# Designed miniproteins, single chains, continued (5), part 87

Each design is a single chain, and the fold is of that chain. pLDDT is the mean over its residues in the fold that is shown.

## One batch from the design tools (miniprotein)

Design m19194
Fold by ESMFold2-Fast:
Structure m19194 (fold): chain A 70 residues (1-70)
Amino acid sequence: SLKEELIELAEELRELAKKSKDPDLKELLLIQAENLLKAAEESDLWSKEEQEDMIEYAKKLIEEAKEIIK
């Protein structure tokens, strides 16, 4: 489900934040993780399209963060 995917991506963002030594990147990852968890809690209030947009943005951020943390 979209809700489960939002929660899974939030957990991945938090794990990347733990590995990041850049304080700005760490803060960005943690803020986005919190936003995804809130969206998952409020999933019935969001359209499918809005939830999919959040998922795609999170996936892009995770990919970019992985390249920086290398």
Scores: mean pLDDT 83

Design m19195
Fold by ESMFold2-Fast:
Structure m19195 (fold): chain A 93 residues (1-93)
Amino acid sequence: NPALEAEKAAATAGSEAALAVTKDTSQEDQDLAKVMGAAVPDPEKAAEIAKLFLKDEAEAYERAARILEERGDLEGAELFRRRARGLRSPPVV
């Protein structure tokens, strides 16, 4: 399936771009950058989000959610929005 192969290539490119930005960070940050880069299959945007993630993790998730919504991935967008919300609001006891 050429569409599936193109999606895999885009996800790989996004993950590599995010990793290039986070290469000097912890392994946990690098693993999260891989997931974020794969979800945002645009290496330029993935790299921008990875840089933002190092400064403001919640803002990076919100940025990724907007990109996913623009692509029609409402489920992925909601997942990242929930993560951003969790970081901005402590859990209610």
Scores: mean pLDDT 69

Design m19196
Fold by ESMFold2-Fast:
Structure m19196 (fold): chain A 75 residues (1-75)
Amino acid sequence: DREKALEEATREARVNSLLAKYSTALNTGDLEGAIEYLEELIAYLEELARETGDPYYAELARELREELERLKESL
């Protein structure tokens, strides 16, 4: 199914893009940028969890939210 494959590829591409931006921001010491990208990634993962019902997305969003709180304490 072309539509399902494209939808999955689009989801993977967006998650990977946000992870790459987040990792780059952390590696360059851009804590504000890292927080912004992490917040966007968490919001997207929470959306995916609601749409798919897959617990993986909810669990990942929870882990990243914990990391977000630690980063905010570092500001």
Scores: mean pLDDT 81

Design m19197
Fold by ESMFold2-Fast:
Structure m19197 (fold): chain A 66 residues (1-66)
Amino acid sequence: DEEVMKLIEEARKLAYEALAKGQTEQAEKAFELIGKSVEALEKGDTEKAKEYARKAIEVAREGLRK
């Protein structure tokens, strides 16, 4: 699914940005959620993959606000 791949890529981008700003804990949580999203996608659960990717984006964005 192209949509889930784009969400995962956006999550990775934001997680790396949070890491670059010194928000290591938020970045680590975001990367963990990205891993869960990829695992769900590999198992064919596209909806769970999207949910995990969106959660990763949320966590990374919270780090970027601090």
Scores: mean pLDDT 83

Design m19198
Fold by ESMFold2-Fast:
Structure m19198 (fold): chain A 65 residues (1-65)
Amino acid sequence: SEDYERGLEAFERGDYETAVEYFERALEREPSGEIYGDLVEAYLKLGDVERALAVLERAVALARS
């Protein structure tokens, strides 16, 4: 999706806050393991371990459905 591509572009330039915004939007449209993984990495780059762990929990819950 365009949101996912814009998130990847932001991540590549080190704009991790913007990457998080776009990855979250992409997940609202079509949840996928790849996007969850990229969102976790973006939160870790921001030093937000707590939110990174919450994203992992969301991914696991989705995989069980």
Scores: mean pLDDT 86

Design m19199
Fold by ESMFold2-Fast:
Structure m19199 (fold): chain A 64 residues (1-64)
Amino acid sequence: MKVKTASKTVPVDDEAAIEAAARELAEALGVPENAPVITHEARRLAAQARAAGRTEVTVTVSTA
């Protein structure tokens, strides 16, 4: 089976959009059980991007 990668760009100041994107990425990759872990990482990336003066962050998830 092929390695599958999905990415989504979300605004760093919209927590609901970040959570929705993480859930969509988990479902797209066939790992809905990983949605909480993806959400946690997406929130961390958004916080770091916001601290660096960015308005958007790209969340990338891969099946390894």
Scores: mean pLDDT 78

Design m19200
Fold by ESMFold2-Fast:
Structure m19200 (fold): chain A 98 residues (1-98)
Amino acid sequence: GMEQLDLGAEVAERVRQRLLEAGVPKSDAAIGAFAAFVAYSSNPPATPEQVAEAVRGMVLREHERLAERTGDPSLLEEGKRVAEIARQAAYEAAREAA
């Protein structure tokens, strides 16, 4: 229902704020928040572990695409680092919402 979407949006905004506070770049924080919204809006609602993994995976995939597009492998290593920071921050945010 609408309540499920509202809760997903609230969790997504909390994830976005926590990612920014953890030093995640603004674009990656937005991607992570979207991943959290999609994961949390699943029926039944995603666990904190599932939200964290969804955020990590989406952030990493965007950096993989950028590395492929530019041919710069250092962007993939940075992407792995950012994705792990994002995973930890998203886990904490989702756990507080559960």
Scores: mean pLDDT 83

Design m19201
Fold by ESMFold2-Fast:
Structure m19201 (fold): chain A 58 residues (1-58)
Amino acid sequence: NAEKKAEEYEKKADEFLAQGNLPEAIRAYGNAYIYYLKAGDTEKAEESLRKAQELAAA
């Protein structure tokens, strides 16, 4: 359940990024991070957080 929501947010984030919509991409990666943490998938959570931070620093 939580992992499925994380995957959905990550997919939305990738779509926003492809459109050049950085604020929404950052928000979506942040949501993916939260749901991956809830699912116990710390590796994917850290990856999603890194993507959000890299975009926010650009």
Scores: mean pLDDT 85

Design m19202
Fold by ESMFold2-Fast:
Structure m19202 (fold): chain A 79 residues (1-79)
Amino acid sequence: MVPRELLEAEVEAAVALLEVAVAKAIGVPLSPEAERLEEEGLRLIEEGDRAAKAGRFEEATRLYREAARLLREAARLVR
């Protein structure tokens, strides 16, 4: 079974991504900085997914936490 920390980090990244997605869906334009942070966050989620599939759970957890941090920053910049 996957570590609890990995599941928590994955959920945090997903929630942060949803906050950015909601802002976009209601027509709030992203600043160039928010767009860059969203792009970097999505890249880190993709890397985290690859690490998790390879069984590198500690690496995946770190990648998801960093993705969540960047995506929360992007969400803050659109408000």
Scores: mean pLDDT 82

Design m19204
Fold by ESMFold2-Fast:
Structure m19204 (fold): chain A 59 residues (1-59)
Amino acid sequence: ELEEEVEAAREALAEAEREGYRSPGQALLAEAARLVAEDPGRGRREAEERLRKAREELA
């Protein structure tokens, strides 16, 4: 489930890059992806929190 959210975050980053628009949500998405990549088990809670905030910013 978390991996699915990380993938969605990556796609959102790619689309935002295509538009050349940088929102605060992009930074949160990048951090969330990094946390999951480094420590999927330990960073999971922090990644979920940041993904949630990033999605709210993008919405």
Scores: mean pLDDT 64

Design m19205
Fold by ESMFold2-Fast:
Structure m19205 (fold): chain A 90 residues (1-90)
Amino acid sequence: IKKGEDKTEEAEKYIKKGEEAEKKGDYKTAADYYIKAADYYEESGETEKAAEAYEKAGEAYIKYAEKTNNPTTYAAGGVYIAAGSVLKML
C-alpha cells in the first residue's frame, strides 16, 4: 500500500539538501533535512541509512549549538548521534 521506493527516493533528496545546507554553513537546516531523511529511511526499512542520517543530523546540531551557544541543541545533537549508533547495532 505505502510505496517504500518513494520514501527511499525522498530520503535521498533530503540527504542532498542537508549536504548543500552544510556547505552553506546552515547547520540547523542541514540537521532538519537529515532527520527527515532518517525518518523516510526507517519507513522504507533502510535501517543502516537511517542510522547514518541520524548521525549526520546530530553532527549538524552540534555545529549549530557551537555557533549559538545553545546547550539544549547540543544535547539534541548527542541524542541523534546515539540513535544512529544504536540502529547500526541492530
Scores: mean pLDDT 79

Design m19206
Fold by ESMFold2-Fast:
Structure m19206 (fold): chain A 55 residues (1-55)
Amino acid sequence: GRKIAEEVLKEAEKEVSKEALELARKALEIQLLTNPEMTKEEARAIVKAAEELAK
């Protein structure tokens, strides 16, 4: 859930742009509202999608 999302965002901030990180944070917050038990793999996929969209 939330802790997994925070962990993934922390790792991503070292590798992705600020814009991609902001998009990922918003997307993860929305996903946690509908899926509070989000997996680490799902969180990573959202970060990757945000990175591609922000490119």
Scores: mean pLDDT 78

Design m19207
Fold by ESMFold2-Fast:
Structure m19207 (fold): chain A 84 residues (1-84)
Amino acid sequence: EEKKKKAEELKKKGEEYEKKGEYKEAAEAYEEAGKLYEELGELEEAAEAYEKAGEMYRKAGDLEKALEAEVKAGMLLIEIGLSK
């Protein structure tokens, strides 16, 4: 499916930006990957991507976006726990 391939590409792109210290770009790539994984129902992958986005936003100094991503990851982790 095209959406899943896009999410995987964005996750890899986020990893590449993270390795280069491009934290804002890494955070944006992880956040978009998380959104696509969430739309696909891949809640574990979505939660991981949002956790990475939050970490990258904190390193970039964008504390508001970091908090938003952290809250989203936490909500998804609760949903995963409730679904098992």
Scores: mean pLDDT 84

Design m19208
Fold by ESMFold2-Fast:
Order: C-alpha cells, then structure tokens, then sequence
Structure m19208 (fold): chain A 84 residues (1-84)
C-alpha cells in the first residue's frame, strides 16, 4: 500500500531554503521513495512525498523528525503519514 508523507515547517527568517534542501535530501535518500515535492513560501516549507509502502514513509518520517529536532532554526513542524 502506497503512503503519503506530509511535512510542514516554520523556520527562522532566512532559513527556509536550507531547511527545504535538507528535507528533500532526507526524503530522496529513503529507500522506497517514489515522488518528492518541496515548496518554500516565505519562512514556511512544505514537503509532500509518495512512498511505495507505509513502512518506507514511516522510516522517512523518523529521519525527518531527527533532522528537524536537531536544527535550531526550526520554530515548529508537523509530520503526517497516511495510506494512499
């Protein structure tokens, strides 16, 4: 069963592009990734990624949480994994 990973991040001013690049890197490096789309709107970053399985999407979500929790320029984030 395919899965959709949705990530929304609010960053400190000027950090959105670097955070977006890191989110794309982590998602694209996850085995089972099919599609990745990252959009920057001011200090907000949104990621949508399609994975071949729920397991792959959950693995990506775990890696993204680790990366976002380690970045002091991230003000807040939400991550959602849902079956497609």
Amino acid sequence: MRALLSVLVETEPGAAAEVAARLREVAEATPGVLEVDVVVDGDRVSLRAVFESMEAAEAAAARLREALDADPRVRSYSIRVQPL
Scores: mean pLDDT 87

Design m19209
Fold by ESMFold2-Fast:
Structure m19209 (fold): chain A 82 residues (1-82)
Amino acid sequence: MLNLLDVARAVRELVEAGASPEEVAERTRELLLAMGFSEEQAEEVAELVRRLVEAGASPDEVAEEVMTRAARLYSEEERRKS
């Protein structure tokens, strides 16, 4: 089962490899969709990642922000279902 740690690791590795902002964003979107996030939620995180990579954020900073944003979106959805 794909989890947020797997997504964060994959994103970090792409940034370390010098992948373009667009490539990192698209991979982030694909992985979040595979986890069961909605297209809107996956696109929100992907857009954030694209901006961070364009701004020259470190691989670790991008990975941490992905985990933080995705966890927030998951928590919001779960609270609405409670």
Scores: mean pLDDT 79

Design m19210
Fold by ESMFold2-Fast:
Structure m19210 (fold): chain A 78 residues (1-78)
Amino acid sequence: SLEEVARQVTELAREAMKKAKELGLSDEDIDKIMNVIGEGARKATRLAAEGKLEEAQSVINETKKKVDEILEEAKRRK
């Protein structure tokens, strides 16, 4: 459902921001993460509104992977 997509995006943003704070990420890295989440949220919400729930879930999963990659790259720089 559209509500479930919104819930997943909200949780992803909360988890990402918590990890970013714990890792002491730069504003640049935080902006990059938030832009990736925002773009994924827009795409997933549009797909869910069109009834394309499987495609919406795929976009959420891809967004999670991109966020994890940014977090791991930032972690390696420490």
Scores: mean pLDDT 83

Design m19211
Fold by ESMFold2-Fast:
Parts: C-alpha cells; sequence; structure tokens
Structure m19211 (fold): chain A 59 residues (1-59)
C-alpha cells in the first residue's frame, strides 16, 4: 500500500483495466506503475484498476 488518496475530479474508464472514479472517492494506491498512471483500489466500489495519478490528492 502506497497510501490513501482522494479523487479530485471524475474519471471515466475507457479500457477494461482502468478504474472509474467520482470526485471525492477514496483510493488506496497499491503501486505507482509510472508517472502518469497508478494502480489503485476504489474504496467505495471495491474495484481495482489504473487511474491517472494527476486525478489523485494525497491524504
Amino acid sequence: MKGLYRATKDFEARLPRELSLKKGELVEVLKEVNENFWLGKNLATGETGYVPASFLEKL
């Protein structure tokens, strides 16, 4: 676990491995895969996938 983050804006998944987010949802970051995308778990839905790092704010 890399840390707990909050979605700063909505993100709609376009690929099967991406994670959709609503602004304000909490995301557990599991792995920082590259500078642009991180592997996270949406704590509201329980789903895991890749999210843009720029959409996340560290708590």
Scores: mean pLDDT 82

Design m19212
Fold by ESMFold2-Fast:
Structure m19212 (fold): chain A 60 residues (1-60)
Amino acid sequence: TAEKEELLKKGLELTNETLKKKLSDETINEAIDSLREKSKEEPEFAELYKAQIDLLEKYK
């Protein structure tokens, strides 16, 4: 739904803010694992979750 898509887009913005804090690799891996699980639960939003994962992996 459009509302869910807006929430996921805001999640990407929050992920960028979080990456600016230069988190540990362990914390980043935990976030990636959580996003992968959500991608399996909501495959219609897999592309948005993948974008968040890609951002986190870039700063790992």
Scores: mean pLDDT 72

Design m19213
Fold by ESMFold2-Fast:
Parts: C-alpha cells; sequence; structure tokens
Structure m19213 (fold): chain A 76 residues (1-76)
C-alpha cells in the first residue's frame, strides 16, 4: 500500500509501506527531515489524529491516505 506525506512547504512524498522495510525507510526519512530542520515532528492522519511515533502513524494509515507532517521549531 502507498501513502502520501505532505510537508509544510507543500511538497508531497510518496511511500510504499506494504513491508516492514518500507515502514522503516519512511520512518527514517521523516525523522531525517525533522533533524535537518532542527524541529520536533508530528504526523497527522486524514481524520485529524496526531502521532509523534511515525511507526504508529503508518500502522494506523490506510492505502491512499495523505498524512500531514507538522514540524514544530524547538523552543529557544
Amino acid sequence: MKITVKLPDGEELEFDISTVEGQIGATLRLIGIALDRNADYTLVLPDGTRYTNPLEALEAAKDGDTLTLVLTPRPA
């Protein structure tokens, strides 16, 4: 199954999460984006449910879902 993750800049990333390897790859990519931007992250499902654990978000997602990646700058 495939999901789309919408980034704050409007860019969309497509991931195949049919396998554990695909889920791990998606998780590492999303964590890498947050680390690169020095931000905490949250994944929001189409129903508005929020997850700070990307694996839990991907397990809750369904085929064709668009998740929103919310990046929160770390407090100064």
Scores: mean pLDDT 79

Design m19214
Fold by ESMFold2-Fast:
Structure m19214 (fold): chain A 63 residues (1-63)
Amino acid sequence: SAAELAGEAERQGVKEGGLDAVRKGRETFAKTKDVKEAAKAGAEQAEKEGHLKTAELYREGAE
């Protein structure tokens, strides 16, 4: 599910040091209550930071 993929992305983000991507995803979810929109925001931030595995997992959650 999108929520499971977002959870996997958060775990990978912590492992890679992509904490800004995790924060961005969580803040977006708090504001929108939309898991897919939150996952997209997390993916975009992770891509900017070069945390490609975290970005990939968030992108899967955004589908």
Scores: mean pLDDT 81

Design m19215
Fold by ESMFold2-Fast:
Structure m19215 (fold): chain A 60 residues (1-60)
Amino acid sequence: LAEEARRLLEEAREAIRRGDVEEARRLVKQAEQLAMQSPEDAMELLDEAGELMAEIRRAE
């Protein structure tokens, strides 16, 4: 779960770099759902997801 969430966050970062804001938002949302199922890594993953979501909102 945590590794899948990290992979989704990496894909979201790549989507932001490509300018694909809609895909990035979808990937971040999926990563957040997986992070909530991994309590030990949840805080770190959710913090990273929050930063990416802020970048997505700024790009819109």
Scores: mean pLDDT 79

Design m19216
Fold by ESMFold2-Fast:
Formats: C-alpha cells, structure tokens, sequence
Structure m19216 (fold): chain A 72 residues (1-72)
C-alpha cells in the first residue's frame, strides 16, 4: 500500500528530526561547557554533535517530504 509506505517514511523522518534536534541541543551544551572550562576536546565533540544533528535534520525533512508526496 502506497499509503502505508508514505506513513512509514514520515514516521522515520520525524524520528530523525527529533534525534537531530537532540544532538544539536547536546552539542550546544558541550560548546557552552567548553567555553567556560577551555576544554578543546569538549569543543570538538560539541561541534561534531551539531554537525551530525544538522545532517539528521536534513535527512528527516527529505523523508517527510517523500512520504507526503506519496500520500498526495
């Protein structure tokens, strides 16, 4: 069923968006901590989490759009 396929893509996309938001939030917290402590390892980890989160947001939005297109 095309309707089932579309729903699965939307749910998968929503999951990636939520995970991406979580990683960006976690990364921002690490960057704040890095600024206060001068910990360069925390800075790099924070930047990496934000980058990963942004990638998940883009992929999630793509899947949602694909699912919406299938559903009409």
Amino acid sequence: SSMEEGRKLILRGIGLVLRGIGLIFEGELLLERARRTGDEELRRRGEELIRRGERLLREGRRLIREGEAILG
Scores: mean pLDDT 91

Design m19217
Fold by ESMFold2-Fast:
Structure m19217 (fold): chain A 69 residues (1-69)
Amino acid sequence: GLSDASQTILDTGKKMSDDAKKAGNPDSSKKVLDLTTTAATHMSSGDYSSAQSDMSKAYDVYKDAISKS
């Protein structure tokens, strides 16, 4: 359901945030967490397009954070 999908987004965001923090980028860690929390909220409201957009942005921040350590 939407609650399960939102929880999966939050769990994924926590892992990405933790990885960014371990890479030495706490600012990116916070941005990833903020974006995935927003994505989870959009998913819960049925706004799938916004949730997908937010997750794409979170992943871009995450990739940059772990690449640049």
Scores: mean pLDDT 82

Design m19218
Fold by ESMFold2-Fast:
Structure m19218 (fold): chain A 95 residues (1-95)
Amino acid sequence: SSELEKLLKEAEKLLKEAKEAIKKGDYDNAIKLVEEALKLAEEAMKLNPNDPRVKKVLEEIKKLAVEILKKLEDKQKILRAIGTILRAIGMLEEM
């Protein structure tokens, strides 16, 4: 659907921006961008839970959140990254 394509395109854009933020050491913005991409992936999954593009986006969210987690020292930011990883794993297990 057109709405699914729009959500996936927006999520992919946010993940690209998150990857650039990680390269720059801007983990605060990287966390926010990955969290926003996760919200879009949740909405996309409601529209089509079996779409392989949704699965690809969730796998990328998981990978970037793990990469961010390895660089964090702040407890609250660590918990946010862990929460993002667990939510992405949970959605992938429902697929």
Scores: mean pLDDT 87

Design m19219
Fold by ESMFold2-Fast:
Structure m19219 (fold): chain A 68 residues (1-68)
Amino acid sequence: NEVFREGLLDILKARLEEGQELTLEGLEALLEEALERGDERSAKAAQEVLEEGLSGLEAVKALIERLS
């Protein structure tokens, strides 16, 4: 779902500008929501960031890069 991906990108960019960290639980919730919405690209990005062990602002940056 490209609409979900674009909305997620906007949220992630806002989080990065505000210095809002993404927790492990937040990443897991994002993966679950992306899967429920059928957004395979967002789900894959969240899964790869989780597998790399990234969290906080580094997770936000990695997600933005993967979703752009």
Scores: mean pLDDT 82

Design m19220
Fold by ESMFold2-Fast:
Structure m19220 (fold): chain A 69 residues (1-69)
Amino acid sequence: MKQELLRLIGEILRLIGEIFELELQLKKAKEEGDEEEVKKLEEEIKKLEEELEEKKKELKKLEEEIEKL
């Protein structure tokens, strides 16, 4: 069970890193006026933020289950 907690934390950190990288690309695309790239990057960031939120919920549930053991 604790190994699952560490795995989820690792996945969350990876997603945060990917979101950060895409946000940097989004800023560049906005500065360049590439509206198509901006739309694509905003959609990708949204999907990763939704995945991150799901992983955070899984982490909270797992923490609550560990505390009840």
Scores: mean pLDDT 81

Design m19221
Fold by ESMFold2-Fast:
Parts: C-alpha cells; structure tokens; sequence
Structure m19221 (fold): chain A 57 residues (1-57)
C-alpha cells in the first residue's frame, strides 16, 4: 500500500541516514504519517511497526 511504502522510506532515512534508533524512528515515522494521512497516533504506529517488520524480512 502507498502508506506502507511511505513508512518504509521514512524509516530507512531515519535509521540509515540520521542514525536514529528503532524506537525513535518508529515514533517520528508515526508522527509524520498521522499528520500527512490524518491517522490517529495509534493507527500510525501500527503502520510504522508493520513497515519496520517488512524491512527486517
């Protein structure tokens, strides 16, 4: 999905370019997704966690 692809790109940038920890990357990604797509923080965090899981597979 488009939201998952966006989440994966944000997570990669935060972790690989900025050296953020997984926890920080998840929180920052969730904030950006919530703002951009009008999601609740709970729903945005679920998407970010799913994206991170896919990146580790």
Amino acid sequence: SEILEEAEKILRKLMEVEGASETVALLRTSQELAEKYGLTMEDALKVAIEALKRLKE
Scores: mean pLDDT 85

Design m19222
Fold by ESMFold2-Fast:
Structure m19222 (fold): chain A 65 residues (1-65)
Amino acid sequence: MAEEIRRAGEGASKLLEELGKPEEGEEVRRLTEEASRYVEEGNYEKARKLLEEADRLAREAVEEA
């Protein structure tokens, strides 16, 4: 699960860079890396909030592109 979250964040970051949103892509990557770390610690509530924030930022960035 943690590895899959990190991989998804890397994919989203790369997609946002291709859309001309590299800063948003890097922020999404950072949020998903933090979320995967919290999953490894068993802090699922914190991980969920970080993933929700990453999803919101990615969605807004894609719509702005």
Scores: mean pLDDT 79

Design m19223
Fold by ESMFold2-Fast:
Structure m19223 (fold): chain A 87 residues (1-87)
Amino acid sequence: KPTEEQFEAEVAVALALIGVAIAENTLKHHPELRTPESLKLLEEARKNVDKAIEALKAGDFETAIEYANKAIETIRKLQALIDEKLA
């Protein structure tokens, strides 16, 4: 049976993956939003998701949650930047 921590890690990683996918799709369809800053934030989020997935596969659920949350926070910063440019 998976532990509560394992379920929490799986959910956090899934949310981070969804966030990155939405951000990638937004920047793909809105070339005007592709700035050095927005692209840097997207790349940072991708790197944190990759680290979270590696930790999850290794059974390091605490580290997986940490990196997934870092990716989610980076996507929030990217979304704030997008919202500012569209206002």
Scores: mean pLDDT 86

Design m19224
Fold by ESMFold2-Fast:
Structure m19224 (fold): chain A 66 residues (1-66)
Amino acid sequence: MATVIATGLDATGATATALLAIGEGGEAKVSGGEPATVIGTGLSPEGAEQVAAAAEAGGGKAEITG
């Protein structure tokens, strides 16, 4: 199981990243504010890569652990 920590997201990017993490079978937590942070947990390695790529495409930065 992998965790993705995505930072530097606007509200739209944070929402899209969180929804993708849930869609990949994980859980997501969004910390409010500008910029927003999304933590995705319970992801497969492939799902974590997809979530991280989406966050980076949205102008954020992502780190995968696990």
Scores: mean pLDDT 81

Design m19225
Fold by ESMFold2-Fast:
Structure m19225 (fold): chain A 82 residues (1-82)
Amino acid sequence: GKELIERARELLREGGPLEEVLKLAKEAYKQGDVEGAIEVLAELSSLPSETLEDEITRALAAMWLAVARIELGRAEETRERG
């Protein structure tokens, strides 16, 4: 997951395509990098949208951000019960 998050952060810094950033964050999340995915998805969902494609990508980022935060919260509760 770390390589995917590093690439996503580089694309965000360079003003690269938001759809690619979203795909990298989703793949990092699937690989277990939930915290890294949350950081990238939060930044992506806060960026201004100039096209319909960017608006769709931001909406999807916000949805994935909500899912990732729920998963992180559940993992935290599991640690407290151990």
Scores: mean pLDDT 77

Design m19226
Fold by ESMFold2-Fast:
Structure m19226 (fold): chain A 59 residues (1-59)
Amino acid sequence: GPTKEQKEELLKLIGEILDLIGDIYELELKGGSKEEIEKLEEELKKLREELRKLDEKIK
């Protein structure tokens, strides 16, 4: 099974993904710039890739 360190890394990544989703929605509701929203979506994509790599490593 996953180590304590791997579980902590997973929880951190999940938290960062959820926070970033929240930030994107808040910007959309406030009428934020398209460029800023696109930057956050690119960061979200990178975090999702890191989560997939970590999940694969744990299995």
Scores: mean pLDDT 83

Design m19227
Fold by ESMFold2-Fast:
Structure m19227 (fold): chain A 64 residues (1-64)
Amino acid sequence: GKEIEELEKKIEEIEEEIKKLREELEKAKAAGDEERALELEEEIGVLEIELGVLKVVLKKLKEK
């Protein structure tokens, strides 16, 4: 249904955002910017938790 399509789109958007943040994290680590690296790791961690939850919801919706 529409809910499944919207959820799949949200999952894709979060995966793309995580990819961009990981690229910025590599740049911060290369520059020796520990404060920025920690900030980016925290942002990535929050998004990975959100992504995990959304994937569980998607699986449950597809089972019905």
Scores: mean pLDDT 85

Design m19228
Fold by ESMFold2-Fast:
Structure m19228 (fold): chain A 89 residues (1-89)
Amino acid sequence: SMEEAKKILEEIKELAMRVLEAAETREDILRAIGLILRVIGLELDLELTGKVSKEELIREVEEVIELAERVGDKETLEEAKKLLEKIKE
C-alpha cells in the first residue's frame, strides 16, 4: 500500500541519518547524503504517482546495510536487515 511504502521510506531515511552521524570519512558521509537525497526523491515519487517499486526500496535498504557495515554501526545494520526481510515478504 501507499501508506506502507511511505512508512518504509521514513524508516530507511532514519537509518540513513544514523549512518550519516556515525560516518567519519568523506566517502561515507557523501554516500550517506546521497542515500538520504535518493530516499527523499522516492518520497516525492510516491506523493506524485502513488507508487514506489519494491526493487527501489530493496536497493536503498541494501545501501543502508553496506554503509552501516562500513561505519561499524551494528544496531543500524541489524535494523536494516530486518527491514529488508519485511520488504521481501
Scores: mean pLDDT 89

Design m19229
Fold by ESMFold2-Fast:
Formats: structure tokens, C-alpha cells, sequence
Structure m19229 (fold): chain A 100 residues (1-100)
């Protein structure tokens, strides 16, 4: 099973800062995977797709950048990987960010 990890998400940022998130997928096997990064506003429950990318077999990293984060909010990043050959979802990863 592929392992999805998130890096680059700090615990806190100032409003107006950009955050660059790296999604790493290890042990992708022989399959093609769609990696997606979502941003959840924990106050409103609003889910925003930050971006997606297709990766091939092996270990891969994809970077996504988000800006326009609002002061006083807490967001949750969720990364997912979907096997495009089988339709199965792999492991997910998440990280929480507070905007000051």
C-alpha cells in the first residue's frame, strides 16, 4: 500500500503568507496514482481542492502552494492518493495550520 505524507505545513503562519505543501507518495507499486491536496476550513467545514497531480510507479513528491489564508482561522490539509487502475484509495495524510 502506498504511504502518503505531508511536509511543509507549519503549525502557525501570519495572514497573507504563502504555504508550500509537499505531498510524498512512497511505495506506489506498478500503478498510476492521482494525488490530491484539499484544504478544509475547520470553522465553516468548506472544502477546497488546492490541486491534483498524476504520478507513476515508485516514490514521488508533488508540491502545492496556497495563499490567501485568513487571519484567525484554523485549516486542515488533507492529502489523498487514488489508484487510477483499480479505483482504490490509498493512505491519507493530514496536517493542521493556524493563521494568526
Amino acid sequence: MPKVTLSGVPAEVAAGSSVTVTVTVSNAGDNTWEVSLYLIDLETGKVTLVGSATIGPGDHSVTFTISNLKAGKTYKFVASAKNLETGEWGETASATLTVK
Scores: mean pLDDT 80

Design m19230
Fold by ESMFold2-Fast:
Structure m19230 (fold): chain A 84 residues (1-84)
Amino acid sequence: EREELIREAGRKLKEGDKAFQEGNYEEAVKLYEEAIRLAEQAGHWRLVAGAYYNLADAYEKMGKTEQAELWRKKAEEAIERDMA
């Protein structure tokens, strides 16, 4: 179960990256949010951090700089959890 959640989160993250490269930032956001949910459920904080960084980058591309800043903060918090 946990390994399956991690694998699925990773797959969603890669799909989000593809959408991001296409310039489809709204789709990338949805996929990154799905990856975050799955990674959090698995307790995989490094993957959660990666997904939050990508989410922040997508928001920045959409001109939502304040929201991007908040997502970067959440990524940093996830890194702290992983290091604990």
Scores: mean pLDDT 86

Design m19231
Fold by ESMFold2-Fast:
Structure m19231 (fold): chain A 97 residues (1-97)
Amino acid sequence: MKVIRRPLTPEQEKALKLLDEFDAEVRRLIDAGASPEEILKRFQEFVERLKEIDPNLAKFAEEVLKGFKEMLEKGYDPRFAADVALGLLYMYLALRS
């Protein structure tokens, strides 16, 4: 049976921790009834922080942010839009670790 290696690189650990913190912050903002503009601002700040840790993940996150913005502009529920965006980011990290 395959031994699954679980050790992340220091950069991957930092990116995952930052993503977990961002997930918790976005969910708190949505629960508080924050505006789409506030959520988008936090997402943009998250992407800028990622550029210093993992430029490839940051580039992917910029594309995810564009999709998230389009979903909000089309009137999708912010919780649903956030679940899609966060799911894509977690999947990217899982596939590249």
Scores: mean pLDDT 79

